# Ledger of designs, part 22: designed miniproteins, single chains

Each design is a single chain, and the fold is of that chain. pLDDT is the mean over its residues in the fold that is shown.

## One batch from the design tools (miniprotein)

Design m712
Fold by ESMFold2-Fast:
Structure m712 (fold): chain A 62 residues (1-62)
Amino acid sequence: MDDRAFKDLDTDGDGTVSIKVLESVLRGMGRNPTEEEMKSFDKNGDGTLDYDEFKELMEKVR
């Protein structure tokens, strides 16, 4: 399931998802991720999450 969700959010096909896009999706699902939570999963600090980082975030917020 996570791989399909990741591909849906990866609009550029780069293997990464923008943190801003991910925040919008999570808020749309009734989640309120903090800036601190989002930054903790952005291991590269580039403003995007790769598949592993995305999977970790989704496991935490459910």
Scores: mean pLDDT 69

Design m713
Fold by ESMFold2-Fast:
Structure m713 (fold): chain A 74 residues (1-74)
Amino acid sequence: MAAVLGRHFYEIDKDGDGVISAEELRAYLKSLGYDLSDEEVEAIIKAIDKDGDGVIDVEEFVAYIQENAANLVP
């Protein structure tokens, strides 16, 4: 999962500026086939985007996923 997330994150962030929008991340998580409710997906996005600016840094996203990946895939 984590390796797949990293590769596809790069495809989403085609500009290579190291940031993506919350909407892009939401669509990506659903495209991976995560059986998550809309509320669960929004909670994940809000946990990463604490400032509420609608932009997520690659470093923060990767750190969050690595910390929580084991809990998402039992």
Scores: mean pLDDT 62

Design m714
Fold by ESMFold2-Fast:
Structure m714 (fold): chain A 111 residues (1-111)
Amino acid sequence: GHMYTLLHAAAEGDVEKVKELLAKGEDVNRPATAEEVAAIPGAELGDIPLHLAARYGHAEVVRVLLENGADVEYRDGKGRTPLDIAREYGHEEIAEILEKALAERRARRLA
């Protein structure tokens, strides 16, 4: 089998595999390696799993990643957040989920 990471599972929308890999201790905020960028269409260096789930329109994976501490403000190698990616690809439901998560995270910093 190929090396199958949290970034592969997030790009493929495999919710159960995302949960399994997180339970095994994979870092929810680990940026993509050069090997993962080569294997995953449209992946960039510095993409975390949340960027890939947002790019491919996998709303349930987005929710699971956020519940496990995914950094909604993380910037990829091009300076894009997961919200920027969701907006670029027209995934309105994911953009709304990410906007709400961003507002909650900003409110917690001000409290």
Scores: mean pLDDT 86

Design m715
Fold by ESMFold2-Fast:
Structure m715 (fold): chain A 124 residues (1-124)
Amino acid sequence: ADANGFTPLHLAAQAGHKELVELLLAAGADLNAQLPATGVPLLNAQDAFGGTPLHLAAQAGHKEVVELLLAAGADLNAQDDNGKPLLELQDKFGRTALDLTEFAPDPDAAEALKELLQELAAEL
């Protein structure tokens, strides 16, 4: 991670690079770390602002990347080191991925992401 705590997965998710997100998840490695990280640690890694890759993808309105990150997290009970579920993880401003969908540049993308996150939370 760089000085802001951004992993390659954070940057790929924010940029909407679906193929790069798929490659990083398949590799199971943080390319900036000396030791490979696996699975859940990549998905719930928090940047200097407390944001996960899911937060950045939701804020940017990248629905397909959000779907990939949620599929990789597959269990909505995937937790951080404090036992907090991935969907309930808050940034330093108290915002979840669902909260950040309101800031997506495209209102249609924001609504579609909000529906997706609510549907997945209800299906558990």
Scores: mean pLDDT 66

Design m716
Fold by ESMFold2-Fast:
Structure m716 (fold): chain A 78 residues (1-78)
Amino acid sequence: QLTEEQIAEFKEAFSLFDKDGDGTISTTELLQAMRALGLVDPKLTEEELQEFVDEMIREADKDGNGTIDFDEFVTMMT
């Protein structure tokens, strides 16, 4: 799957948007992290990106708390 180098990049991006240091990020912060990592097509509209992120969150946010932890973030990116 992911190399240690890729995991380090994801961790850096996640930490950049984890403003409170609580180990979770919001939907908005997740979208920004994905853009920072180049994981989203820059040609997609904001609306298309939001739908894509919402679908990923629905699969990864098994707790239904509306926030994404690092393990969920990595799972979505794999």
Scores: mean pLDDT 69

Design m717
Fold by ESMFold2-Fast:
Structure m717 (fold): chain A 62 residues (1-62)
Amino acid sequence: GRLIAEAVRDYTARTPDELSFRRGDRLLVLRRVDAAWWEAESLATGARGLVPAGHLALTEVE
């Protein structure tokens, strides 16, 4: 299966390796690096980066 998450609040990237997003954005979770940080891809833009897991609501897609 593929993991899709929806942003529950805005986030502004603090480093070039992080991904900025807005509340309501849909992200494909590529890898869960640790409990706090995941690697994700924006479904709207194709941009990839590290995202704070606490800003996301996880939804599974078959």
Scores: mean pLDDT 81

Design m718
Fold by ESMFold2-Fast:
Structure m718 (fold): chain A 85 residues (1-85)
Amino acid sequence: MPEPLKDYEGRTGLHVAAEEGDLDMVRRLLADPRNAGDVNAKDLEGRTPLHLAKEAGHEEIVELLLEAGADAAAQPDPSLAEAAK
């Protein structure tokens, strides 16, 4: 599985919006019933949109994803305290 040689990942719209901090796009994607599956979708690297949003420090997007059903059960939490920066 580990094979870093790709610039493009199998990221969904939620992954992209989560990394960019685009709240509007996240809200629009979550409004679509198709996003029910995308909320916990994993990239080629096995990361979910929630994971990317947390790494990027977009707390607002993190809360939106969690409200949409993105649980930590879909990905292991790094046991962070509260993401203070």
Scores: mean pLDDT 65

Design m719
Fold by ESMFold2-Fast:
Order: structure tokens, then C-alpha cells, then sequence
Structure m719 (fold): chain A 159 residues (1-159)
């Protein structure tokens, strides 16, 4: 299957086909890069609002691979407007979606400019609420992300 055939499956009416396409892209940073080069990042960002939890999860995992890449790859997520949708998934009913959203935001926050964009996008109050999540993995990831965002904010207040 070519990358173009996999990308065309992101618009399938079948939930299983959309999920398999996203998982196939997420399985390789080269495929995630080819998705960026094809300008299909807005399509994956739209799948963060999919009614099926498996599609939302696989879309977050795909964006999480890109967020773990280069600074330019991570910047493309912010410029494409991914942040408000990923931040909204911190309140998803599925624990796996909430965890994958936090892990994606934590990968983005490795760059100081992107950690600023997370603060400006209003991530801090939602990440703070995730410290009270019933899942201990969510609490631990939220604590790590919150510490990073507070370091960046403290550095700005001292400049």
C-alpha cells in the first residue's frame, strides 16, 4: 500500500479503515513525515473529533509521533491549530485518549516556544485538573507537563 493510498483511507466512512490508516502512519516517523509533506495534517487533526474512540486515539498517536519528531514537525502541529483540540481531549471519557493527549502535549513542551504556545492555548488549568485523574499514569504525566509549563512561565516572569 502506498502512502497516498493510506492517506486516502483517512476519509473512509468505515471506522476500522480510518483507524488502520492512522495506526499505519503512526507506526513510522517516515510515514508521519510523508503525511506532513502531503499537507494532510488538517485531516488527522479533524479525526480528533471522531465519534469513535479508536479513531480519536489513533489520531492522537499519529500526532504524538509528529510531536516527538523535529522542532519544525512539532511547529507544524501548532500552526495547523492542533493545540485546542488536543487540550480538549484531556477531558475525553476514555482514559487512553486522555493519556495520549497528555503525552502528545508533553512531547510538544520539550521546545520552549511550543511550551509557551501551550500556556497561551490555556493548557495549564486542564493539565492541573488531570492531577486528580483516577488513572495514576495520567496524574504522573500531568505532573511532568505542569512542572515544564511552570518552569517556562517562571523564566518569562524573570526576564
Amino acid sequence: MSIEEIIAQLESPDTAVRTEALETIASSGERARALLEAGKLPTVIALLEDPDTRVRLAALETLGVIAGGTEEEARALIEAGALPKIIALLEDPDTRVRLAALETLLRLSRFEEHARALIEAGAVPKVRAALEDPDPRIRATAAGLLARLEEVRAAEAAA
Scores: mean pLDDT 96

Design m720
Fold by ESMFold2-Fast:
Structure m720 (fold): chain A 118 residues (1-118)
Amino acid sequence: VADELVLAAQLGDLEKVKELAPKAPNAKDDLGYTALTLAAAGGDVEVVKVLLEAGAEDPGGRGLILAAATGHVEVVKLLLSDPRTDPRAKDENGETALELAEKHGHEEVVKVLKEALA
C-alpha cells in the first residue's frame, strides 16, 4: 500500500494520491522514501500540497533537502509554510537544504531559504 501511494506520487497521478494519502500519508517504501519525499524531489507542487493536507510530514527534512537540491522553488516554499518542517534539518552527509541549494547554484531557492532562516 505504501508502494502504491509512492508510485502514484512518482507518476503525478493526483487522483490516486488524493484517494490513497489519507489512509497512510507517511508510509515509507522499501528504500525509506515517502510519497511526499519523492513528489518534492520531482517538483510536483499539486501532489505535495495534497500530501501535506492529508497529514504527510517531513520531520527529517528529506523532502525539503531534495526539493532544494533540485531547484524546485514552489515546493520549497510550500514545505517551509508547514510549521512541522525543520528548515535546518541535515541529510546523511550533514548538509542542509540551504547548503545543497548553494552547491547546485539554485539562487532563488537560496534566497527563499535564507529568508526562512532569518
Scores: mean pLDDT 81

Design m721
Fold by ESMFold2-Fast:
Structure m721 (fold): chain A 91 residues (1-91)
Amino acid sequence: DVTLRRPLGPGSKVVVVGAGELGRLVARGLAEAGHEVVGVIDRDREAAEATARETGAPQAIVADKADAAELAAALAEIEAAHGAPDAIVTA
C-alpha cells in the first residue's frame, strides 16, 4: 500500500512501514531509485534497524502498523525530526 502526499521524484522523502522480507526489498528498491528513506517502522526493532542501516535511513521506530495510534505517533516523530514525508509505503 502507498500513500502519496506529494509526487515522487529523485530525492523524495519516503517512510517505509514494515521491515519484513517484502518491506526490506521495497525499502532497498526505493533507496536504489534515488529516493530518501528517512524512516523505517516495524514491530521488530532489529528488523527496523537492519532495514534502516541498509537504506541509510536516519530513523528506525518500533510501532505496530495495525495500531493506528502507534503508527501516527511514529510518523509524527519522523516528521518532527526530518520534515513531512512525500510518501508512506506500507509493506
Scores: mean pLDDT 81

Design m722
Fold by ESMFold2-Fast:
Structure m722 (fold): chain A 79 residues (1-79)
Amino acid sequence: MITPEDVEKVLKELNIKVKDKEKAIEKILEALKRGTLSKEEAEKLAKELGVEEKDVLKIDLELTTKEGVELLKEAVERV
């Protein structure tokens, strides 16, 4: 359920400047579609985007935390 718009917002919130914004969004979505972003995948993605590994991990945390909150709200919806 993570969308390109969610990735764009997180990049802006974290003030992460990437060389190619469109490529960055695509790469991040592909990595997240594979499941949990591993440390090695984060390192490779950081290199592709021209940013630090910490920035990629922050993006992953923001996006997965947001999705987790949505799932929790869905689960506790009024019975």
Scores: mean pLDDT 69

Design m723
Fold by ESMFold2-Fast:
Structure m723 (fold): chain A 62 residues (1-62)
Amino acid sequence: MVGDVLQAVQDYTGQGPGELSLKKGELVRVLGETGDGRLVVQSLTTGELGVVPKDVLEPAPP
């Protein structure tokens, strides 16, 4: 959900404009959702904003 902190389950390379590249274990904050199974997120490591597939994210540990 929006405001959640999620963690990348794998390295992901952005495939198009506006997509974010992530390293496995990188933490992101969810800013929004798209209608196509993607999330708008901000990296907590770099501060970059972008879109990533839902399937590359999981709930961050406490």
Scores: mean pLDDT 78

Design m724
Fold by ESMFold2-Fast:
Structure m724 (fold): chain A 120 residues (1-120)
Amino acid sequence: AVDELGLTELHRAAASGDLERVKELLENGADVNARDIYGATPLHLAAASGHLEIVKYLLEEYNADVNARDDYGRTPLHLAALSGHHEIVDYLVNEYNADVNARDIYGLTPADLARITQNL
């Protein structure tokens, strides 16, 4: 089921850090790459929220699209970098070869967004 924001239960579980609910939903056939109204996937929301174990589970067990782009051209790496989740940034780059040169609709890379966060 989806709500008015296009959020599936998997999006909500990923954003909230509920790993057991993520596992239950995926075992029952939830779409790992489902997109909300902004084009964000569960992996985007887990990365933005700092839930490293859910990021690992989505990528390692269900082959989530590491370079999925939302409607703003942002990847999970952009959102992890913007939110200052350095362990997730390191994991996505080193273990999954996430595209460090990906540009959002404003021409910003994940490193550009990380620099904005560091100056706050």
Scores: mean pLDDT 88

Design m725
Fold by ESMFold2-Fast:
Structure m725 (fold): chain A 155 residues (1-155)
Amino acid sequence: PLTPAQQALVDKVVAAVRALQPRRVLLVGDSPLIPYIAKALRDAGIEVVVAQDSSFTPEEEAKVLSVALEPGDVVVLLVDAEALRKKAKELGTSVEELLERRVEALAAVLKERPPKAVLVVAADDSEESKELARRVAELLAEALPDVPVEVILPE
């Protein structure tokens, strides 16, 4: 079961998605919250496609998104500092380099097929995850001036 803080974050993401009234959501990233967010959205009558695999490189994640993305979709991007640190170590890069690669790869896809909105979610209440989520949102907003980009942070 989720902690109260994790449940509150899931509820906050679901509320933000419902306010945008999408027919479909793409959940992107590596986080243990993804199956809970997917279930909550599906229970609300929203179609959900999950682009989650801990083995994905940023380019592989972006390729899955490029195949799945449809007009009017909302993209929910989870940012988990622990998952990013693990992937950076596996790829022999810094977290900063990995973050920039991820944003560049995702922005290229989202420019070709603009979503209704991008919701960047900090996957936990750590300051690192919150700061990384804010940075991802800032970089995506700069790359995608015509797409609404919002940050969702836990309390």
Scores: mean pLDDT 85

Design m726
Fold by ESMFold2-Fast:
Structure m726 (fold): chain A 80 residues (1-80)
Amino acid sequence: SKEELLREFFERVQKLIDETKSEEDLKAMQKEVNEWVRELEKRLSPEEGIIVRVLAIAFITEAWVKVKYPDAPIGELKPP
């Protein structure tokens, strides 16, 4: 199912992020996630593909900030 494909994709991305500790790891992670997104998009609707891409960018960005700025207060944005 599409739900199962998405679950497996995000589980793989999370494991890769957990292993991302250096700038070298960031480059490897970004490359792998981009390849996974491209393959997954072939099996999704255009709208679902956009959602997956946005989420993948968010994960990559979070990992990047964690490696480059480990002391950054990520998540201190208060809702309005």
Scores: mean pLDDT 76

Design m727
Fold by ESMFold2-Fast:
Structure m727 (fold): chain A 61 residues (1-61)
Amino acid sequence: MEPVFRLYTVEEGDTFEKIAEKFKTPKEYLELLKKANGLKDPNDIKPGQEIFVYAGEEDLR
């Protein structure tokens, strides 16, 4: 299975952890998402910024 990502526009009051929880992101994909978004710090996100978020898993069979 391969994770599917989509773009999400960060809103005021959002943190990376809250966004990850909102989209039911498995812990295994948190590091991959940080790397995909080029984030050195998960708190280095701003309102209006577009970031990749977890959208589900695709079955490769």
Scores: mean pLDDT 72

Design m728
Fold by ESMFold2-Fast:
Structure m728 (fold): chain A 63 residues (1-63)
Amino acid sequence: LVGAIVRAVGDYKAKSPDELSLKKGELVEVLEQLPGTWLRVRSLETGREGIVPASALEVVGWR
């Protein structure tokens, strides 16, 4: 997953300062896979970085 471009499957609202809010369809780059179900990502739209649950994302282009 690291280096992959993935898409938000729906709107996600950050619940802490470390999390990133996403809009449905927003594209992000996976920077790190964290322990458990979390990914560190960078938004391609805003350039902001944060963590999101992997369940909020799907990989574009190979599903």
Scores: mean pLDDT 78

Design m729
Fold by ESMFold2-Fast:
Structure m729 (fold): chain A 54 residues (1-54)
Amino acid sequence: MEEIEMGDTIEQLLDALLAAAREGRVSLEQVRAFVDSIPDPELRAEYRARLDAL
């Protein structure tokens, strides 16, 4: 898969990473790096806000 609906996959991965970060299973730095790589600025802002709320 080259360029097919990456946004949907990223949303699922981000939800899982945020849950894992809240549980302490992954580093916040790793999750922030992933969020910062999101090309959609609205989606990126949503997940950045959720990370800051942790």
Scores: mean pLDDT 73

Design m730
Fold by ESMFold2-Fast:
Structure m730 (fold): chain A 65 residues (1-65)
Amino acid sequence: LKVGEVVVAVKDFEGRGPAHLSFKKGDKLLVEKVIDSGTVLARSLKTGETGLVPKSYVESTGEFL
């Protein structure tokens, strides 16, 4: 995943703490920062909320903002 990429949630995710973003399958997120090999900082395009997202819960759309 790259910064500026739009990703789609492939399954529901309930955040494990206040730093995590919670989302539903089908939600679109904007990747704002790559944290490590398994985690990105993303913004929900539905709610505008920002938080940590596991890469395994999202799929690349090929779209960039």
Scores: mean pLDDT 82

Design m731
Fold by ESMFold2-Fast:
Structure m731 (fold): chain A 71 residues (1-71)
Amino acid sequence: TSPLADALLNLLRQLTPETEEGVVEKVRLLIKQGADVNARDADGRTPLDYAREKGLEEVVEILREAGADPA
């Protein structure tokens, strides 16, 4: 997996909803830099999976707009 995709996955895995505003900017920057939004970690989880599981509504929307599957 690319370093950008690993950074995105680690960021979302550790994020709580209370800190979402600061992390949204970092998610946008990683996507703009070419992070694979459909990359899977060692547990088979995608960035969208983590965002949905944690209830990160703005991050879910950003990932969905960037082409994350499943829709």
Scores: mean pLDDT 73

Design m732
Fold by ESMFold2-Fast:
Structure m732 (fold): chain A 78 residues (1-78)
Amino acid sequence: MEELLAAIDRLLAAGADINAGDENGNTPLQIALENNDIEVANYLLSRGASLAPVPPGPETPLHVVIKSRDPSKADELL
């Protein structure tokens, strides 16, 4: 868990938009909630994540890390 939260912080520090929509308009926070990942969801909320509707866009590294729960994906995609 700690490594996953650190990976999220690294992506945000690199300029990732915490509220970016994926191909379906799902934000990182929405994906965390869909996965029942309450720790990640609470962390994203503490970093300013919102449940406000967003337009669809490309899947970002932040989406991939949260979907896969693999912190090494941040290193591959940075």
Scores: mean pLDDT 77

Design m733
Fold by ESMFold2-Fast:
Structure m733 (fold): chain A 157 residues (1-157)
Amino acid sequence: MEEAEELLEKGKEYFKQGNLEKAEELYLKSLHLMLQQLPLDDPRLAEALNNLGNVYFKQGNLETALSYYKRAIELDPDNAEAWNNLGNVLFKQGRLREAAEYYEKALRLDPDNKEAAINLAKVLLKLLEEDPEDERARRRLEELERRYPEAVEEARK
């Protein structure tokens, strides 16, 4: 376990540096060592899968990223970051209504997730640019602005 966790942390450092190939190599090695010791349904695999999803999302491979984030959520349904990251994939695909539902799921799990609040605001503003009469998007934005006023202000910049 310890060696797999060390590889995961080293992978995060390479990911922050933008070395996506080295981050991917380290996350796959971490996941491989975890799978030698853990069942395929162990929640501890969810973080390595979410981090692989983050690599493929940055590479623009949205379908592979979506597969990894879905698998992370199947193993850990309370992973607020993986729900936000699914929202980010759907937003890039133009699936704005579905992106908004996943950002709201992330904010239900982690109410202090400022990134999910900003991303939800951006999606709701974009829905109102496409359809100014979208009463559902309007009501959701007014509720979000009452709860996260700074996130809505940041999304308007």
Scores: mean pLDDT 97

Design m734
Fold by ESMFold2-Fast:
Structure m734 (fold): chain A 150 residues (1-150)
Amino acid sequence: NREEIRELTRGLIEFFKEVAKVSNEELKEAAEKLSTLEDVLAEAKRFTETVQRMMKAVKLVEEGKYKEAAEIIGVSEKTAKAFYEKFKEIYKRLKERFPDRLTPEVIKVLSIDITMYLVLGKREEALLRFVATLMLTSGLSREELLELIK
C-alpha cells in the first residue's frame, strides 16, 4: 500500500529528527540535491561500498578488533568504539519503533547513516545517504519525499 509506505517513510524522517536534532531545512536541502533517479543510483553505488566497509568495521568491533575496524573507516580506535556503541543504540531503537516493517539490511543501513551524522561529523554526507536510502527502499520520488518533510 502506497500510503503505508508514505507513513513508514514519514516515521523514519521523524525518528532521524528526534535522535539527531536534524532540521527540516537540512533534510530538504539533501533531497533537493538528489534531483534525478540517475543521481540517486550514482549515490547508491558509492553508498553500497561505504555501507559494506562500515558493516565490516562493525563486525570487527564486535570481535574486539578495534584497530582493524578503525583502519577500515579511517578513524581512531576510540572513534570506532564510539561509532559501534551509537550504531547498536540506533539499530535497537529503529527495530523497536518499526517492528516487522523494515528488513535487517535496511535497519543496518539507516543506523549507519544516522550514526555517521552523530559520531563522525559527516553531516551533509550522512543526510544525502539517509535521503537516498529512503528513496531507494520506498520507491518514492524526490517530490513525494519533500512533501513528507514538514
Scores: mean pLDDT 80

Design m735
Fold by ESMFold2-Fast:
Structure m735 (fold): chain A 60 residues (1-60)
Amino acid sequence: GPMLARALKDVETSHPAFLSFKKGDLLEVLRFVDEHLVLARSLKTGRVGYVGRGDLEILE
């Protein structure tokens, strides 16, 4: 199944390459970019963007 993650905190960004989300939001992890960044899709909004790896709890 999809690799799911939960947001550990609120993140607000105007940068178009990055995702904004609220604590507890569910995301699908698409790629591990490096040790600091993942590429993810918000299940709430459908938007794809970069997320700090430390801002997520991987659920699988």
Scores: mean pLDDT 87

Design m736
Fold by ESMFold2-Fast:
Structure m736 (fold): chain A 150 residues (1-150)
Amino acid sequence: LEELRARIAAGLDVNAADSLGVTPLHVAAANGDLETVELLLKAGADVNAQDVYGRTPLHLAARNGHLEIVELLLKAGADVNAQDVYGRTPLHLAAENGHLEIVELLLSQPGIDVNAQDVNGRTALDLARENGHDEIVALLEAQPGIDLNA
């Protein structure tokens, strides 16, 4: 963290991506490194950067269950409805992986597309059902405008 602060002060490009399009913000979000996420966002990291799979830092934090990082990314202007190359949103990934509190947080966001479909026509509700996440199923079924038959 101290080395990262010093490198940023020295002019490190916080948006530099590797050969797979992975930025430092993707790595910090995937790893649950809250302090590094805060530092990178303050330094001007692109909150909506996409890797070669179309995944944003929000996708990775939601998939891996990092609630506080999801909160930070959303406050920084992360696109709640961003789709990866498989059509999957952060809501799909949180629902598939059983992250109830993250699903609750995402559903509270203005403009959330609760019925977004992946490339196979699967919604977050479908993925929660397939994976036996009964509390997430109940939460999604209670949403206004939810498609119960997708």
Scores: mean pLDDT 90

Design m737
Fold by ESMFold2-Fast:
Structure m737 (fold): chain A 60 residues (1-60)
Amino acid sequence: EAFRLFDKDGNGFITAKELGDVMRSLGQNPTDAEVDRMIQEADIDKDGQVNYEEFLIMMA
């Protein structure tokens, strides 16, 4: 549900800022640095973004 709020285009790519928004939607309050770390963990390509498949795997 929250996914649709930040990925309107539906391409399944999430930036650090978008991930932070999702975390807040879940009742978390991560810092920008903390969100960046999460992106680093999932982002093998080092683009600073995560596709939603990776995101869902992380959250599941």
Scores: mean pLDDT 62

Design m738
Fold by ESMFold2-Fast:
Structure m738 (fold): chain A 67 residues (1-67)
Amino acid sequence: MEALSPLERKILELLYERGPLTAAELAKILGKSVGTISRHLRELEEKGYVEKKGRRYSLTEKGREYV
């Protein structure tokens, strides 16, 4: 299995701890640009670790294995 980056793991941890979050909310919490966070969220969604509902991202069952 491909290893998650430290930033991707922090995104999953925040979604676990705080519930569904927007890319902008994650960017603000992590001190990163929205563009950087959106790119990582897309990669995590493609891997099946997060899902998007409206403007918010939430942790999937597979994502919980990494938190």
Scores: mean pLDDT 83

Design m739
Fold by ESMFold2-Fast:
Structure m739 (fold): chain A 96 residues (1-96)
Amino acid sequence: SLEDAINAGDLEKVKELLAQGADVNSFTSAPNANAEIVKLLLENGADPNHLAKVIGENADEEVKKILIEAGADPGLLTTPEEGIKLLVEGVDKVLK
């Protein structure tokens, strides 16, 4: 399934399944999604808030950053303190 491919980190399998018409919003759990897969899902019309919810707080920092930049609610991916820190650090990196 798309969910199995995402959790396995199999980017090529995710591409194949999406090309076969898999619904990019159909999976319910993807705690092991990597940054490249998340980018691919977003490019194929995935809802950033749905991805944030199904990936959750166990996502890599890069995945959390990608989802927040795409418009995901930071509270779905991280603790309130960590989410505020990621947003502040993002602003600092853009302004400096």
Scores: mean pLDDT 70

Design m740
Fold by ESMFold2-Fast:
Structure m740 (fold): chain A 82 residues (1-82)
Amino acid sequence: MDEDGLTELHRAAREGDLEKVKELLEKNPESLFAVDKEGRTPLDLAVEAGNEEIAKLLQEYIDSKYGEKVRKAIAEGLKKQE
């Protein structure tokens, strides 16, 4: 969607738009495991941009919603499908 290979969730996380991050996670939570052309997730972009609230929200969502085992399986699947 973005020319840099960023999803909408990547952009919201980078820009610090907490409301949009929440909306996107509700609509399509799988996008939080998507990586851009540099291999960065929305969580990585939130951390790089200094958006600590969003970074914590994304990390907690991954851990609480999907669990460690499911999160790792999804990450492995996405790496192979790219």
Scores: mean pLDDT 71

Design m741
Fold by ESMFold2-Fast:
Structure m741 (fold): chain A 61 residues (1-61)
Amino acid sequence: GVGQLLEAVYDYEAKTPKELSFKKGDKFRVLGGGSGEMIYAENLKTREKGLIDMRYVAPLE
């Protein structure tokens, strides 16, 4: 849900301008609801906001 912390488990290269590229270990905060496999999130390292693929992230323990 919104405010949830997630961590990248794999590297990802953005395929559209709405998506974020990221590296394994990058941390995100969920900002909004998704579309299919994508959620709107902020990368806490880069401060960039965009869509991330839920298959490449896991909840931060």
Scores: mean pLDDT 83

Design m742
Fold by ESMFold2-Fast:
Structure m742 (fold): chain A 104 residues (1-104)
Amino acid sequence: DEQEKLNEELFEAARNGDLEKVKELLKEGADVNAQDTRGNTPLHLAARAGHLEVVELLLEAGADVNAQDIDGRTPLHLARLAGHKEVVELLEKAGADLNAKLKP
């Protein structure tokens, strides 16, 4: 499946901080909000790894800032757990909230 391959490559590029590959894959039709088997979006993986420029690009591409993994964690939760202060600030500015799951 071409879509599945694009999404898997997007997960890898986001986790690795490969900004140019993320740009390429999004232009090729990779789903910016695709979820892996753990419910991680590309934004979760980039945020956990502290890849600030990739996080910014994914948000500009329409990534759901409040997407939840299977444990109910958002990208902001993962960035905070990993101690990536600049990514935390960017996600908060983009409208992320640690209580997003509890908002009406």
Scores: mean pLDDT 84

Design m743
Fold by ESMFold2-Fast:
Structure m743 (fold): chain A 58 residues (1-58)
Amino acid sequence: MELYRATVDIPATGPDDLALRKGEVVELLEEVDENNWLVRSLTTGREGLVPKSALERL
């Protein structure tokens, strides 16, 4: 699996967005577009869109 970590706190601004706290680890599910990725939180199991610029590769 491809794992990433949130580098900052990320609020959910839309209904498809996933809110993450700094340091949360996520699994990449799909690269939806060049800026937004569909991910799953490993801490909560929730899925949603996040900006890839706020993630770092593990």
Scores: mean pLDDT 84

Design m744
Fold by ESMFold2-Fast:
Structure m744 (fold): chain A 59 residues (1-59)
Amino acid sequence: GMHAAELAEVERMVAGARAALSGPAVVRQVAKHELERLLATLTDPEAKARVREVLAELE
């Protein structure tokens, strides 16, 4: 369903962002920006919470 597809896309983006955690500052900043854009397009509360959790880790 659309919900499952949205969660799968979120987890793919989260995996990429987590890989950026050990990278240089510019890579971390790009990952933050991508997650913020994704958060703006999401409607599912669980998907939004997942993205916010990872954004906090990138602080």
Scores: mean pLDDT 76

